# Designed miniproteins, single chains, continued (3): the designs that were tried, part 105

Each design is a single chain, and the fold is of that chain. pLDDT is the mean over its residues in the fold that is shown.

## One batch from the design tools (miniprotein)

Design m11625
Fold by ESMFold2-Fast:
Structure m11625 (fold): chain A 75 residues (1-75)
Amino acid sequence: LAEEAAKKAREKALEEGYSEETAEAVGRAAQMIAEGASGLDAAQLIMRETGASLEEAVAMAKMAFEIVKEVKEEA
């Protein structure tokens, strides 16, 4: 579940035009959320890994959260 969510979130970020480095951070954020972390924890990870603003990091964390939700509903 966590691995699948990370992979899908990374692919979605790349599709949306984010860099490989940002996509990797979004994938890690999705893994954290799948493992029980909050969306705020995920946003903080994205800010630390990419230097994104809080607004951008929150948007990316929300994207990761939706992908985690989809993967869990498929299980």
Scores: mean pLDDT 80

Design m11626
Fold by ESMFold2-Fast:
Structure m11626 (fold): chain A 97 residues (1-97)
Amino acid sequence: SEEQKKKQQELLQKFKEELDKIVRDYEEKLRELVRRGAPVEDISALKQEALDRIEELRKKALEKLTDPKIKIEVDQEAALAIMRITVLEKEAKRKVK
Protein backbone atom coordinates (compact mmCIF):
# COMPACT_ATOMS: atom_id res chain seq x y z
CA SER A 1 0.00 0.00 0.00
CA GLU A 2 1.00 3.67 -0.28
CA GLU A 3 1.09 3.91 3.54
CA GLN A 4 3.53 0.97 3.73
CA LYS A 5 5.74 2.56 1.03
CA LYS A 6 5.77 5.81 3.03
CA LYS A 7 6.74 3.95 6.24
CA GLN A 8 9.57 2.12 4.41
CA GLN A 9 10.92 5.46 3.06
CA GLU A 10 10.71 7.03 6.55
CA LEU A 11 12.69 4.07 8.00
CA LEU A 12 15.34 4.51 5.27
CA GLN A 13 15.58 8.26 5.99
CA LYS A 14 16.01 7.64 9.75
CA PHE A 15 18.65 5.00 8.98
CA LYS A 16 20.60 7.48 6.80
CA GLU A 17 20.39 10.20 9.48
CA GLU A 18 21.64 7.85 12.24
CA LEU A 19 24.38 6.49 9.93
CA ASP A 20 25.55 10.09 9.25
CA LYS A 21 25.69 10.72 13.03
CA ILE A 22 27.87 7.61 13.53
CA VAL A 23 30.28 8.71 10.76
CA ARG A 24 30.46 12.31 12.08
CA ASP A 25 31.09 11.07 15.65
CA TYR A 26 33.82 8.76 14.32
CA GLU A 27 35.49 11.59 12.34
CA GLU A 28 35.52 13.92 15.39
CA LYS A 29 36.96 11.24 17.71
CA LEU A 30 39.53 10.20 15.08
CA ARG A 31 40.64 13.84 14.71
CA GLU A 32 41.22 14.05 18.48
CA LEU A 33 43.20 10.78 18.51
CA VAL A 34 45.43 12.05 15.67
CA ARG A 35 45.88 15.44 17.42
CA ARG A 36 47.05 13.65 20.60
CA GLY A 37 49.36 11.24 18.70
CA ALA A 38 47.39 8.28 20.08
CA PRO A 39 48.64 4.67 19.68
CA VAL A 40 47.67 2.79 16.49
CA GLU A 41 45.75 0.37 18.76
CA ASP A 42 43.41 3.21 19.86
CA ILE A 43 42.78 4.16 16.21
CA SER A 44 41.98 0.50 15.39
CA ALA A 45 39.65 0.27 18.43
CA LEU A 46 37.79 3.44 17.35
CA LYS A 47 37.23 1.97 13.87
CA GLN A 48 35.91 -1.29 15.38
CA GLU A 49 33.49 0.64 17.63
CA ALA A 50 32.20 2.56 14.58
CA LEU A 51 31.81 -0.63 12.51
CA ASP A 52 29.93 -2.30 15.40
CA ARG A 53 27.57 0.71 15.65
CA ILE A 54 26.92 0.58 11.88
CA GLU A 55 26.19 -3.18 11.99
CA GLU A 56 23.75 -2.75 14.92
CA LEU A 57 21.99 0.10 13.09
CA ARG A 58 21.84 -1.95 9.84
CA LYS A 59 20.49 -5.03 11.69
CA LYS A 60 17.74 -3.01 13.43
CA ALA A 61 16.74 -1.31 10.15
CA LEU A 62 16.59 -4.61 8.23
CA GLU A 63 14.36 -6.19 10.95
CA LYS A 64 11.73 -3.44 10.31
CA LEU A 65 12.07 -3.31 6.49
CA THR A 66 10.12 -5.51 4.06
CA ASP A 67 10.82 -3.76 0.71
CA PRO A 68 13.77 -5.52 -1.04
CA LYS A 69 14.79 -2.31 -2.86
CA ILE A 70 14.98 -0.34 0.40
CA LYS A 71 16.97 -3.21 2.01
CA ILE A 72 19.50 -2.94 -0.85
CA GLU A 73 19.75 0.84 -0.27
CA VAL A 74 20.42 0.23 3.46
CA ASP A 75 23.24 -2.20 2.59
CA GLN A 76 24.69 0.23 0.00
CA GLU A 77 24.64 3.20 2.42
CA ALA A 78 26.27 1.08 5.16
CA ALA A 79 28.96 -0.13 2.71
CA LEU A 80 29.77 3.47 1.67
CA ALA A 81 30.07 4.54 5.33
CA ILE A 82 32.36 1.57 6.09
CA MET A 83 34.53 2.43 3.06
CA ARG A 84 34.86 6.07 4.21
CA ILE A 85 35.78 4.96 7.76
CA THR A 86 38.37 2.50 6.36
CA VAL A 87 40.04 5.21 4.22
CA LEU A 88 40.10 7.68 7.14
CA GLU A 89 41.57 5.04 9.49
CA LYS A 90 44.42 4.27 7.06
CA GLU A 91 45.21 7.99 6.67
CA ALA A 92 45.13 8.49 10.46
CA LYS A 93 47.54 5.57 11.03
CA ARG A 94 50.03 7.13 8.58
CA LYS A 95 49.89 10.43 10.53
CA VAL A 96 50.56 8.85 13.98
CA LYS A 97 53.02 6.33 12.55
Scores: mean pLDDT 89

Design m11627
Fold by ESMFold2-Fast:
Structure m11627 (fold): chain A 104 residues (1-104)
Amino acid sequence: SLSQRENQSQLRQQEIELISQQAYEAAYNAAKNYVFSQYYATTSQDKAKQYQLEYEGNQALMDGYLRRSRGIGPDAYQRTQAAAAQGYQQGTQEANAEIAALLA
C-alpha cells in the first residue's frame, strides 16, 4: 500500500541519517586521535600508542558504517562518505586548535 511504502521510505531515510551521523562521529574521533598520536610521537610513546589505538578503532567503525551504507544503496554510501569526510575535516581542525592552545 502507499502508506506501507511511505513508512518504508521514512525508515530508510532515518537509517541513512543515523549511519551518516555515526560515520561522521567515527571519522571525527579518528582524525582527532590521529593528530594527537602524531603530536605525542616524540614526547610520550605511551600517549602516542593510546591515541593510535583509538584512531585504529574509529577507522574500523567507519569502515563498518561505509560497508553497511553500500548495502542500503548508492545514495546512502555517497551521503555516508560525505559525512565521514566532514568528520575528518572537523576533527583535524579541532585537534590542531587544541594543540595550538597547549603550545600557547
Scores: mean pLDDT 90

Design m11628
Fold by ESMFold2-Fast:
Structure m11628 (fold): chain A 64 residues (1-64)
Amino acid sequence: MKTYAYFGLDGTAEEIVEVAAKHGKKQVLKSSIDGERVEVDGLDKAQVSEALKKLGRAVNLEEA
């Protein structure tokens, strides 16, 4: 699977980490001057989008 990155505000990174961990997937959290950059490994773009949608979050995803 590809690694996907997104930029989120407070709480978004922790929420997707919990979802990814529940499904046995890796995730790397990085801070940047543009906000918190989150890299998600082992989930596809649709799975990341669906997880964030269930948490009531809207984010822009890019391939990392």
Scores: mean pLDDT 53

Design m11629
Fold by ESMFold2-Fast:
Structure m11629 (fold): chain A 80 residues (1-80)
Amino acid sequence: AIAGGGVVSADPEKAARNGALGMQEGGGKPIGYAFSATGAAGVSAEADTLEQAIKAARNGALGMEKGGGTFTGYAAGPAS
């Protein structure tokens, strides 16, 4: 299963890194993060089950907000 989330921030890199840590704490395996000079940031993580992906996505969202981001959305879905 896959988890993802995005934010807008004045410090998108900080938000993305904190999001990746949050997803890892939620039981996800971070597979990447990206950010842009225009303030957008996103993080993705892999999880063994859909339930773990949902948990990772929520924890990632909290991490991004702690990193100074304004959260725009998160999603989790099967990787099959």
Scores: mean pLDDT 75

Design m11630
Fold by ESMFold2-Fast:
Structure m11630 (fold): chain A 81 residues (1-81)
Amino acid sequence: MSIEEVAEKLEEAVREALAAGERDFRALARKVGETAREIEKETGEKIEVYAVPVRDAAGRPALLIQVKVGEEVRTVRVDIS
């Protein structure tokens, strides 16, 4: 699985949780970690994730997710509002 596919799956998991009404950062970060572990279990790849709450230029809350697979790093941003 490519790092782009991993990042897209993590972003989708957060978007699904947000669509279900989740707004707690800890719950969203847990969802990211659970999704990464599931991908590791299915693919055998080592996946490292770092999820941090941030705000955009307008002050809107977002989750910044950094994914590392091998030597590749990808960052995605998911707006919470």
Scores: mean pLDDT 82

Design m11631
Fold by ESMFold2-Fast:
Structure m11631 (fold): chain A 65 residues (1-65)
Amino acid sequence: SQEEALRNGAKGAEAAGNAVGAAAIREVLDSGRPVSTDAGNALGAAGAAGNGALARKYAERALAS
C-alpha cells in the first residue's frame, strides 16, 4: 500500500542516518494525502540513498498534488 511504502521508506532513511529524508517522508505520511506506490518507493529510495534534497523534492511534489 501507499502508506506501507512510505513507512518502509522512512525506516530506511532513518537506518541510513538520513534525518532530512526521514522527516520529508513522514511529512507526506502525516499529510494523509494519497501517494502512488511508485511515488512512495521513489521517495523512500532517495531517502535511503542519503539524498535528503531529492527526498524533499519528491515529498513537496506529493504534497502539492
Scores: mean pLDDT 74

Design m11632
Fold by ESMFold2-Fast:
Structure m11632 (fold): chain A 90 residues (1-90)
Amino acid sequence: MASELFRESVNLLFRSLVYEVEGDLDQARRDRLKALDLEEKAIPVASKKELENIADFNEKMAKQYEKQGDLELAKRSREIAEKARKEVEK
């Protein structure tokens, strides 16, 4: 289940990059937000190692989005990272 959710998330992130290159920034942004939603849904079924990777990745992405001026994506990424960190501690 977690691997399937991660695969779908990765596919949406790849599609988002294609839209960004083509200049469809609105669609690229929608796909990124959807990918983040799927990643959050993977947290309750993820292994401890997967949770650590989710947290680390989203902490890095939040900084990147903040530098790009996308405060909504930055905030969402931080929320997912924090949720994954809390799940590891259980």
Scores: mean pLDDT 78

Design m11633
Fold by ESMFold2-Fast:
Structure m11633 (fold): chain A 63 residues (1-63)
Amino acid sequence: MKGESAEKARQDIENAKELLEKAKETGDATLYAAAGILLVSAVLTAEFVGDEELKKEAEELMK
């Protein structure tokens, strides 16, 4: 793997998945917003490092 940025993007995706699960269980709109921010950050980081698979994974979770 090249660089810490791609690893951080993967971690942001995992954190966003957990926040989305909690949001679905509790109905907390703040958790949806927090997950969205992490996913946007992951998309931007993946695009910067040229990791198309990582970018696609984050974009799928934003739907």
Scores: mean pLDDT 78

Design m11634
Fold by ESMFold2-Fast:
Structure m11634 (fold): chain A 90 residues (1-90)
Amino acid sequence: AEAELEKLREEGLKLAGEVQEELKKVFEKLPPEKQEKVLELVKEIDEAALALREAIDSGDVEKAKAELEKLKEKAKELKELLKKLQEELK
């Protein structure tokens, strides 16, 4: 059980790191209107990451898995948004 929670924590941290690296590369190049859209999704990701941490800290494996899936979905949406916005800059 604890080993599963640690694996979920590691996966969440890796995902957060990937999101931060992509954000650093693209965000400063975006016009203010597009930055606002990115920040809205970043807020949702931050909320999902907090929910994941709470589930891990409480030892709730099922909840942690569900929150990690939400985090993965929102991170995918952010990566797709950043890719689209980066292509529009060309």
Scores: mean pLDDT 80

Design m11635
Fold by ESMFold2-Fast:
Structure m11635 (fold): chain A 101 residues (1-101)
Amino acid sequence: SVDEAIKEIKDAFKKFLEDYKSRSKSLKENLLDFGKVFLKYENDPEVLLEALIRLVREDKTLFEVLILSLKNILKYMPLDGELEKSLKYIIEKIEEALKTV
């Protein structure tokens, strides 16, 4: 459901920030774990998009900053194919939501 997707994305973002601050995971592992939540919805992309639209409406600036950060990671960090694919998918879906709001 859309409400379940919203909760999972919020929980994943919170976990990402906690793991980043505590240095409990490498940035690569942390990004892959965050990306798994988005990839869970690759067969139901409309559910993911609606969840992201609702989240972007709550805090558009947060998602604009997140997109810039992820694009910088893609541009400047050495990435394997799985991480690159995951980040491109996240960027694509968030940009699609941002265009709708």
Scores: mean pLDDT 81

Design m11636
Fold by ESMFold2-Fast:
Structure m11636 (fold): chain A 117 residues (1-117)
Amino acid sequence: SLAEAEALFEKGKEAFAAGDYDAAIAHYKEALSLLPDLNPSEEEARLRIRILAHLAAAYALAGRMEEARDVIDRILYFGTEEQKREALEILKELLEEHPSPELEELVKYFEEEIKKE
């Protein structure tokens, strides 16, 4: 359900705030598994984009840059223009809260990819 996905997303954010990026990744992936792949509601689609942005940041902070970029590519290829903007804004906010070279590199990658057709 949406509520169960939201609860797992909150658990992921708690692990992220504690610096346990592997636990955050596990919770975010479980939250995504509870959301429909086909014909999501607007709320489900928005929650998915928010979770994907946090998942990408968690991968980057864990030093798992290939996996972080794969998540960004997923946002780029199925996200709307508004959803891409929202995900980038979340990543920039997370970068301000958790400054790191890995997350800076990921944000730059996302910005450069958005410029492509």
Scores: mean pLDDT 88

Design m11637
Fold by ESMFold2-Fast:
Structure m11637 (fold): chain A 88 residues (1-88)
Amino acid sequence: SMLEEKKEELERAVELLKEPEVAKEVEEGKKLLPEAIEELRKAGDEKGARTGEFTKEALEILEKLAKGEISKEEAIERLEKLQAEHKA
């Protein structure tokens, strides 16, 4: 089942995000992502900029899930919607 596979992936991601060292790296990465995305757009790398935006939003969804602010089902739905928007 695709849903069960995605739940398993989310559980692994949430476990990693709950580790203090990983949480710190993600927080630092999130601070750098907006500048990196802007630099990519200025350089004309729209595909790279779009990938950066996807990564930023995906991390925000995973962070909310790790904090218990959203359910696993809602996180999967948001991530699938985000992936569909990136694909278009």
Scores: mean pLDDT 75

Design m11638
Fold by ESMFold2-Fast:
Structure m11638 (fold): chain A 66 residues (1-66)
Amino acid sequence: SSSQLAAYLAQRLGGRAAQFSQGELHDLATALVQEKIDAGTLSALTGLPVPQSEKLIADLRKLSAE
């Protein structure tokens, strides 16, 4: 579910998630799954390095397929 994707995103971002509201995390998780934003954009928004952002997006998309 979208709520599970948002929770997973928050867990993977750790302390970086504190800058976002629950609604913002939900919207971000949805946009990542729908390929509306890429790893470079995620990196710019969160401060998470690009290689880690790429892995996070891949893991999130795998979770969305469950």
Scores: mean pLDDT 83

Design m11639
Fold by ESMFold2-Fast:
Structure m11639 (fold): chain A 88 residues (1-88)
Amino acid sequence: SGVASEELLKEEEKVAEEITEPVLETYKKDPEKFEKGVKEAEEALRRGREEGKLEEGKKEAKEYLIKGGLPEEVAERLAEMGRKAAEV
C-alpha cells in the first residue's frame, strides 16, 4: 500500500490547482506578455543549468514570471518547479 505516494500525488495535484487558476487568469489578461515572461524564465533556467548556477537561474526565472504578470508566490513556486526539473 503506497499511502505515502498517494499523499505526495495529492499534494502535487493541490499545488497544480493553486497554480493553474492564477496562470490561466494571467494568460487571459495579456497572453503576449505572459508568453514572453515564460520564454525568458525558461532561458534563465537553461543558462543556470548549463553554468551550474541553477539557484541564480531560478531567481532570474522568478523575476521574468513576475514581469509576465504572475503573483510573486506563484512565480516563486513555478521557478522552483523549473529548477527541480532542470536537476534531472
Scores: mean pLDDT 77

Design m11640
Fold by ESMFold2-Fast:
Structure m11640 (fold): chain A 97 residues (1-97)
Amino acid sequence: SLEELIDRVVKASAENPQFRISIEELIELIKKNSSAPISEEVQKKIAEALDLDKDGYVSLLEVLYILLTGWALKSLSPEEQELVKEALKKTLEEILS
């Protein structure tokens, strides 16, 4: 469930607050976990939006925030946003396994 996933992400973040995933790795996991192909244009838009700090990494809480709010996905169509959010949900479940 989404509530259980939120709980797991919050606990994992508290236990390892320094954990980071590279934007490149996150994009590859989104592609792997997507039910449909993610275009190169969509991949580029996500990567550019996530790399605001120019460090090339994101935290589990930031990934969760994107899933819940669509923050870094606002430049995508509603259909692309839904596709990426479902892939992010599966990606978080995989990382927390």
Scores: mean pLDDT 82

Design m11641
Fold by ESMFold2-Fast:
Structure m11641 (fold): chain A 103 residues (1-103)
Amino acid sequence: HMEEQKREVLALIQEGVRHLAAGDYEAALEKFQQALEKARELAERDRRGLPYLAMAQIGLGYAYYKLGDKEKAKKLFEEALRYAEEAGDEVLAKEAKELLEKI
């Protein structure tokens, strides 16, 4: 059930974003890792999952960046850019490009 799986990914991303806003970067990383696992399963079955995969990778990359792992953050943002472009999501693609410029 793709709509339920999308909602589960978005809920985990929202929890991760709340932890980022609170400065709890390790808790944010855990939530974005959970989101990435679910989004990867979704994207493997249906290409309409690609934006969710890109969103989870952006969140995870940003959490790694805040924890000082710039190399891992860069790799995640590069992957997110590819998936956003494949999905035709110009907003996510622009966000990933802007994050790549900042690291």
Scores: mean pLDDT 89

Design m11642
Fold by ESMFold2-Fast:
Structure m11642 (fold): chain A 69 residues (1-69)
Amino acid sequence: DLDKEVTIAMFEMQLAVLEQAYTRSEDKELYKEMIETTRKMIEAVKRGDMKAAEELFKKIRELQEKLEK
């Protein structure tokens, strides 16, 4: 499924960026939670659990809002 493969690829790229940010960040706890949540979302998409993926995506957006202060 092309849409699924594209979604997985985008979040895998985002995960790499977050891991690099984590190593340099003073707010390591927040970045760690974003990394863990992103990994869970990728696995949910891979297994076709779209309801879990949508819930995890919502959590990622909430964590992004916290990074904006």
Scores: mean pLDDT 79

Design m11643
Fold by ESMFold2-Fast:
Structure m11643 (fold): chain A 96 residues (1-96)
Amino acid sequence: MTVEEEIGKILQFIGDIEELKLQLEKAKKLYEEEGKKEEALKLLEEALKQAKELLEEINKILEDPDASDFLKKKAKEYKKEVEKLIKEIEELLEKL
């Protein structure tokens, strides 16, 4: 990978993770504060799908022999964050 491609991947992963965090917070508010369980459920199901797709993309980088050690280190950190988000989403879905 070129340095430009690696920067692009890092920015993509950061953006996707931040979007997932915002969706999770919005779903929590809808469920816990507003009692809008159906709207929260739809948001959580979409967030779970997006989080699993992101995890697959991160795993592809970790398995890529052309990815730098720096990119793989960042991808490993992002993998932990995404796995934590998946867990939190699944726990909320069980409570709905």
Scores: mean pLDDT 86

Design m11644
Fold by ESMFold2-Fast:
Structure m11644 (fold): chain A 97 residues (1-97)
Amino acid sequence: SAREEALRRIEEAERELSEEQRELRERVVRLANEVEELVRAGEDREVIEEKLRELRRTTRELLELLKTENDSRAMASLATALALQVIGAEIDAELYK
């Protein structure tokens, strides 16, 4: 699936990341998974929106850290994979409603 492929790309980029970047990356992946599970379970919109907001915030923190560390290759790969996951989760939440 597209999600599984995105996760593999994140894992590959992780090899070139600092420990701090890896920890934030893992948090973003975990939050994206939680959003997908909430949507699949048919949870209340407010609950899903709160988790999406946390996902977006954490993703921004990771992207800013990648930018500061000047890891352009890992940044590009990870940013693309994360963008796909976030967009997918947002679309799922919108379509579920």
Scores: mean pLDDT 68

Design m11645
Fold by ESMFold2-Fast:
Structure m11645 (fold): chain A 86 residues (1-86)
Amino acid sequence: SQEEKINEAKNYLQNAILKTTNEKVKKYLEEALKALNNGNYEEALKKTNLAILEDPTNEDAWKAFVILADLNGYKKAKDLAETVLN
């Protein structure tokens, strides 16, 4: 369901925040989580993407990106992000 996808994305964003020591990455992920809580899926995806560009090694940020891309209907972005995850 859409609710399950939203909750899963929130969980991955929260885990991504906990794992990062980079304050810029943390700020982007916190902004993404706030946007998602407000139902702004496009802003949540954009902020998550900025976090990934700053730190591409944060696996939970990539997992959140996959779900957020799906919620926005961005199939190509979702497919590309899934190729990064093992």
Scores: mean pLDDT 88

Design m11646
Fold by ESMFold2-Fast:
Structure m11646 (fold): chain A 74 residues (1-74)
Amino acid sequence: PYTPWTDEVLERTIEAIDRQAEEVRERELKRGKSEEEADKIAEEVRKRAYRTVANLAKEQGHEEAAKRFEKLAE
């Protein structure tokens, strides 16, 4: 089925993933982890989320969106 991967939806998805990663970073810092450890954990969460939406976009036939998310997951 068609998923409307418009530029607006794509940008909102990027903003949501980046916001989630920042929240994870803040949470890990509050747990007493170093900035380096918190950054690493947040980056892994961000990359994992981008891989998930890249796969979804690919399954829905949106190759451009999938490629963009795959690049962000690197």
Scores: mean pLDDT 81

Design m11647
Fold by ESMFold2-Fast:
Structure m11647 (fold): chain A 80 residues (1-80)
Amino acid sequence: SVLDVTFKLLDLNGDGKITADELVEALYRAGIVGKEAYDLFKKVIDENGYLDKEEFVKALREYAEKQGFPIPDEEIEKAL
């Protein structure tokens, strides 16, 4: 799925985790630009120590809803 591909682009070392020091470069490589996206993902990392695929999908869903482009539930479920 698109969500699977996007997470893989963010997961620079392939361990299923994105740390705070990897976040800026990972987002840039994935073409995700903007402070709002960065702040949302960084908040999850600050709370949990890293961003895994499930946390990424949930954070992206919240971001998309705030931007007015909600991701359908079926696409979220297919990615998990």
Scores: mean pLDDT 70

Design m11648
Fold by ESMFold2-Fast:
Structure m11648 (fold): chain A 73 residues (1-73)
Amino acid sequence: SSSELEKKKKQEEQKKISKQVAAAIRVIGAQIELELLAQQPESPEKQARIAALQAEIAELEPLAKELKEEAKK
């Protein structure tokens, strides 16, 4: 019974770490896309995409920061 509880804990921990890593990768990808968009001519579509990417970064940033804080321990 204790080994099954440990397996569940490991699975939940791996899922949490995977979510944090996925958030960090998406933030990096969104930042790269923002840099590429900065090279494009100004348009309403460009501004809408920039706003969407910034909102996504803001939403994912707390998860990405958790990964960085765990690395500092």
Scores: mean pLDDT 79

Design m11649
Fold by ESMFold2-Fast:
Structure m11649 (fold): chain A 85 residues (1-85)
Amino acid sequence: SANELAEEAIRLGEEGAKLFEEGKKRLATAKTQKEISYGIGLILRGLGLGIQAYLLAKKAREGGADESLVDKAIELAKKAGYIPL
């Protein structure tokens, strides 16, 4: 159902937001090349999940999902670093 797609978008967005936030924290305290690379890797994984969450949220909206679920997924995608243009 459309709401199932929105719930999946929320799950991906939550995971993406957590990875993105952890990556930023690790970069802020990074002192070695290895630590910098690890932080960047977390940010990129988080952003990828955020993009997926946004695209699924849009698809869920088109299918008639509850707007509150769609909005939550989009906000989580933004927290994962994805800013819709």
Scores: mean pLDDT 90

Design m11650
Fold by ESMFold2-Fast:
Structure m11650 (fold): chain A 97 residues (1-97)
Amino acid sequence: MAQEKLELIKEELEKKFKEKGIVLTPEQEKELKEFYQQILLLLEQRFDAALAWVREKLRQAGEAIPDDAQLRADLESQQAAIEKKVEEILKKKKAEE
């Protein structure tokens, strides 16, 4: 379930931050909340509409627009993407030290 998956992500993220003594900046908290909203949109909305939304966001960011098959593969790898996002946030915080 989308909500169950988000709760696990939230718990894992809070656990990692607590273990490493990391306090999120307001900017990092906003980025994480936006990421959760993207996951909810992809999991709860019609898949077609979610893909169109993701394509538009990628276009606005100046990123290459992947094929639907690639986007589906990216969605199926959400767990790995979430883990990578957490690592990127932690890496940014460590680099700012």
Scores: mean pLDDT 56

Design m11651
Fold by ESMFold2-Fast:
Structure m11651 (fold): chain A 90 residues (1-90)
Amino acid sequence: SKKKKIEELLKKIEELVKKYKETGDQKYLDEISELLGELVDLNPDADVKKIEEIRDLLIKAGDSKDKKERQELLDKMLEKIKELAEELLS
């Protein structure tokens, strides 16, 4: 089911964002970016603006030199992911 694949991708993205928030490891940043790309490909009729906002938050978090700022950006990203999940899974 397309809906189940979207749900699994969103859950994996959320888990990787939390790991990146805890570790600061660039590997998780790259994995999150890849999964966001897969999410776009699976739902070409989705609101691209929200996905773009999520991607922008990820880029800003990756560029952040302050741990507190990075964590705040990632928390906002998690909030946007929850909103996107509600839109895509309804």
Scores: mean pLDDT 81

Design m11652
Fold by ESMFold2-Fast:
Structure m11652 (fold): chain A 107 residues (1-107)
Amino acid sequence: MEQGQRELEEGVPEGLARMVLAVSKLAFSRMTRAEIEAELARNRAKLAPADQALVDRLSDAPPEELYEAAVRYFTEGLRAGEDQRRLIALALALVGQARLKELEAAE
C-alpha cells in the first residue's frame, strides 16, 4: 500500500491550494470593501513584478476565473518548489479581487 501514500502526496499541493482558497474566501467574506481594498494594497507591495502583471491581466476576469486561477497557480507553484510566501501573496491578490467583484455585482 505504498501507492496510497504516493497518491496522497501527489494530491497534497491541490489540497493545500483548495484550503488556502477556502480560508481566504472565508476571511474576505467577513471584511468590508474598504478592509479588502486596504489588505490588497498592502499585499500588492509583496508581489513580484511578474505576479503583479498576472493580477493586472486578470483584472477583467469574472470571480470564478480568479478563484480557479488562485488554485491553479498555487498548485503549480507548490509542485515547482516555489516560495510559499510568494504563492500565498498571489493567491490573496486573486481571491481578494474576486471578492471585490462579487460585492460590485451585488450592488
Scores: mean pLDDT 80

Design m11653
Fold by ESMFold2-Fast:
Structure m11653 (fold): chain A 90 residues (1-90)
Amino acid sequence: SSPEDLSEEERRKLMGEKLVKYVEENKEEIEKEIEKYIEEKGLSEEEKKLLYEAFEKVLKAYEYAAKGDFEKAEEYMKEAFELSEKLAAL
């Protein structure tokens, strides 16, 4: 079947798998872009910590989605969102 014929759960799992693979294959470039963003925005050590924690939670969410654990994926994504809101409030 084409990707368009996948169920919502199968699409979430496939997206999680693709995003985890993308991060693993492009780790150096992603880390460079994060570091550039930190430098360009003049982020404090506290803001930098929140940014990296949010990124780690997003990655964990996609890892769990790739495993079909959508409950854990949603939990980690919620935590990432909450960390991102804290960063935006600083």
Scores: mean pLDDT 80

Design m11654
Fold by ESMFold2-Fast:
Structure m11654 (fold): chain A 89 residues (1-89)
Amino acid sequence: SNELLLELTKEEFKLLASEGDVMYAERLKKQGGDQAKINALLKQTLDVLNDTKQRLNEIARADPSLTADTQKLIAKINQIQDRANKLLA
């Protein structure tokens, strides 16, 4: 449905924002930033990514024609989660 396509698009935009937060954390760590603040940002970002992943699975269940698109975004989330986990200390 057009409503689910709009929702999928909004979740992809949310994913791009979360990737930006991980990039910011990577830059902070490179500059010798406060690890406690980096950890707090990353934990918040990981929670958002887990929420996005759950929502994408709900979209795929509601409209199976969107399964390929949602799986592609979930694969990207898994890569961003791996990057975030490597930055945690």
Scores: mean pLDDT 91

Design m11655
Fold by ESMFold2-Fast:
Structure m11655 (fold): chain A 96 residues (1-96)
Amino acid sequence: EAEELRRQVREAIERARELIKQAEEAYKQGAPKEELEELIRKASEALYRAREYLRKLAELVGPDDPEVLELARELEKVWKELVELAKKMGLEVPLP
C-alpha cells in the first residue's frame, strides 16, 4: 500500500516533468497556443494526481515521514516550474 502510493506519486511527478519539458520546447519552437494549453493542462492533471496520492500516503505513514516530506518538496518544486512556464507563455494553470 505505502510502497504502491510512493510509486504512484513519483510516476505522476515524473509525467508532469516530462510534459513541462515538452511544453517549454514546443513554446521555444513557436507551437500553436492550443498545443501549449493542452500540454499545460496535462501537466496540471498529473500534479493534481500526485497531490492526491501524496495525501493518501501521508494519511497512511504520517505527514512527517521523511519520504512524504521529500515527495512534497519535489511536488512543490515541479508545481512552481509549471506556474512559471505558463506565465511565460501567457497562459493560466487550470485549477480543479
Scores: mean pLDDT 84

Design m11656
Fold by ESMFold2-Fast:
Structure m11656 (fold): chain A 74 residues (1-74)
Amino acid sequence: MLDREEARAALEEMTGKTLTDEAVDYLFNLLGRDTVDEETLRGIAEAIRRGYKGEGPVLTKEDLIEALANAPSP
């Protein structure tokens, strides 16, 4: 299980982008928990990579909301 800071570091490594504090807060609020497993985090990173259409090196809360909303529901 990864805490908030560990999840941020892992997501930044997987996506190649920097996440804002608000973006990380949004993800954990969406998950409804204080920790995340590596498999779930990998799925989130994949959704971001497929849904993110921005040009910047930084992923904001708004960028994450848009990327995840555009991901196909399982």
Scores: mean pLDDT 77

Design m11657
Fold by ESMFold2-Fast:
Structure m11657 (fold): chain A 75 residues (1-75)
Amino acid sequence: GHMDEEMARNVALQAGASALGLQLATGAERAVFESESGERSGRGVVEGDTVTAVGRYKEAEVRVELTREEVLELA
């Protein structure tokens, strides 16, 4: 349902923000963050100026592609 898709989107955004935070903390060119908690799972990847993330909640899946600036504005 729509609410499950919104939850999946929030999981994706959180995973992307966490991946960017990890990349900034390590200074690596690429960083990956993965999380799983109950029916929620997320994966974020930072490469160059691009942050890509996938979030899942129940049967819903949302994929997002953001810039570093867009992720920082969400924090």
Scores: mean pLDDT 84

Design m11658
Fold by ESMFold2-Fast:
Structure m11658 (fold): chain A 70 residues (1-70)
Amino acid sequence: MREEYLRRAEQALRSAEYHREKGWPESAEVHEKVAEAFRLKADGEPEEVIESKAPKVFKAKEAGRKAAKE
């Protein structure tokens, strides 16, 4: 059900915004990645593709250490 995934994505974005406002950008980024995964599900992407995105979430977290300084 597409609406269910969009709803979960919205909740994840709310959590991300909350953590960012609290000064936890790393936690906010993780929640944003989760929201994007749910949006992909809403687009009809199979769970296998979304599961593959889970390792990227961990990798992106480490890559963020390099991209964090602008």
Scores: mean pLDDT 64

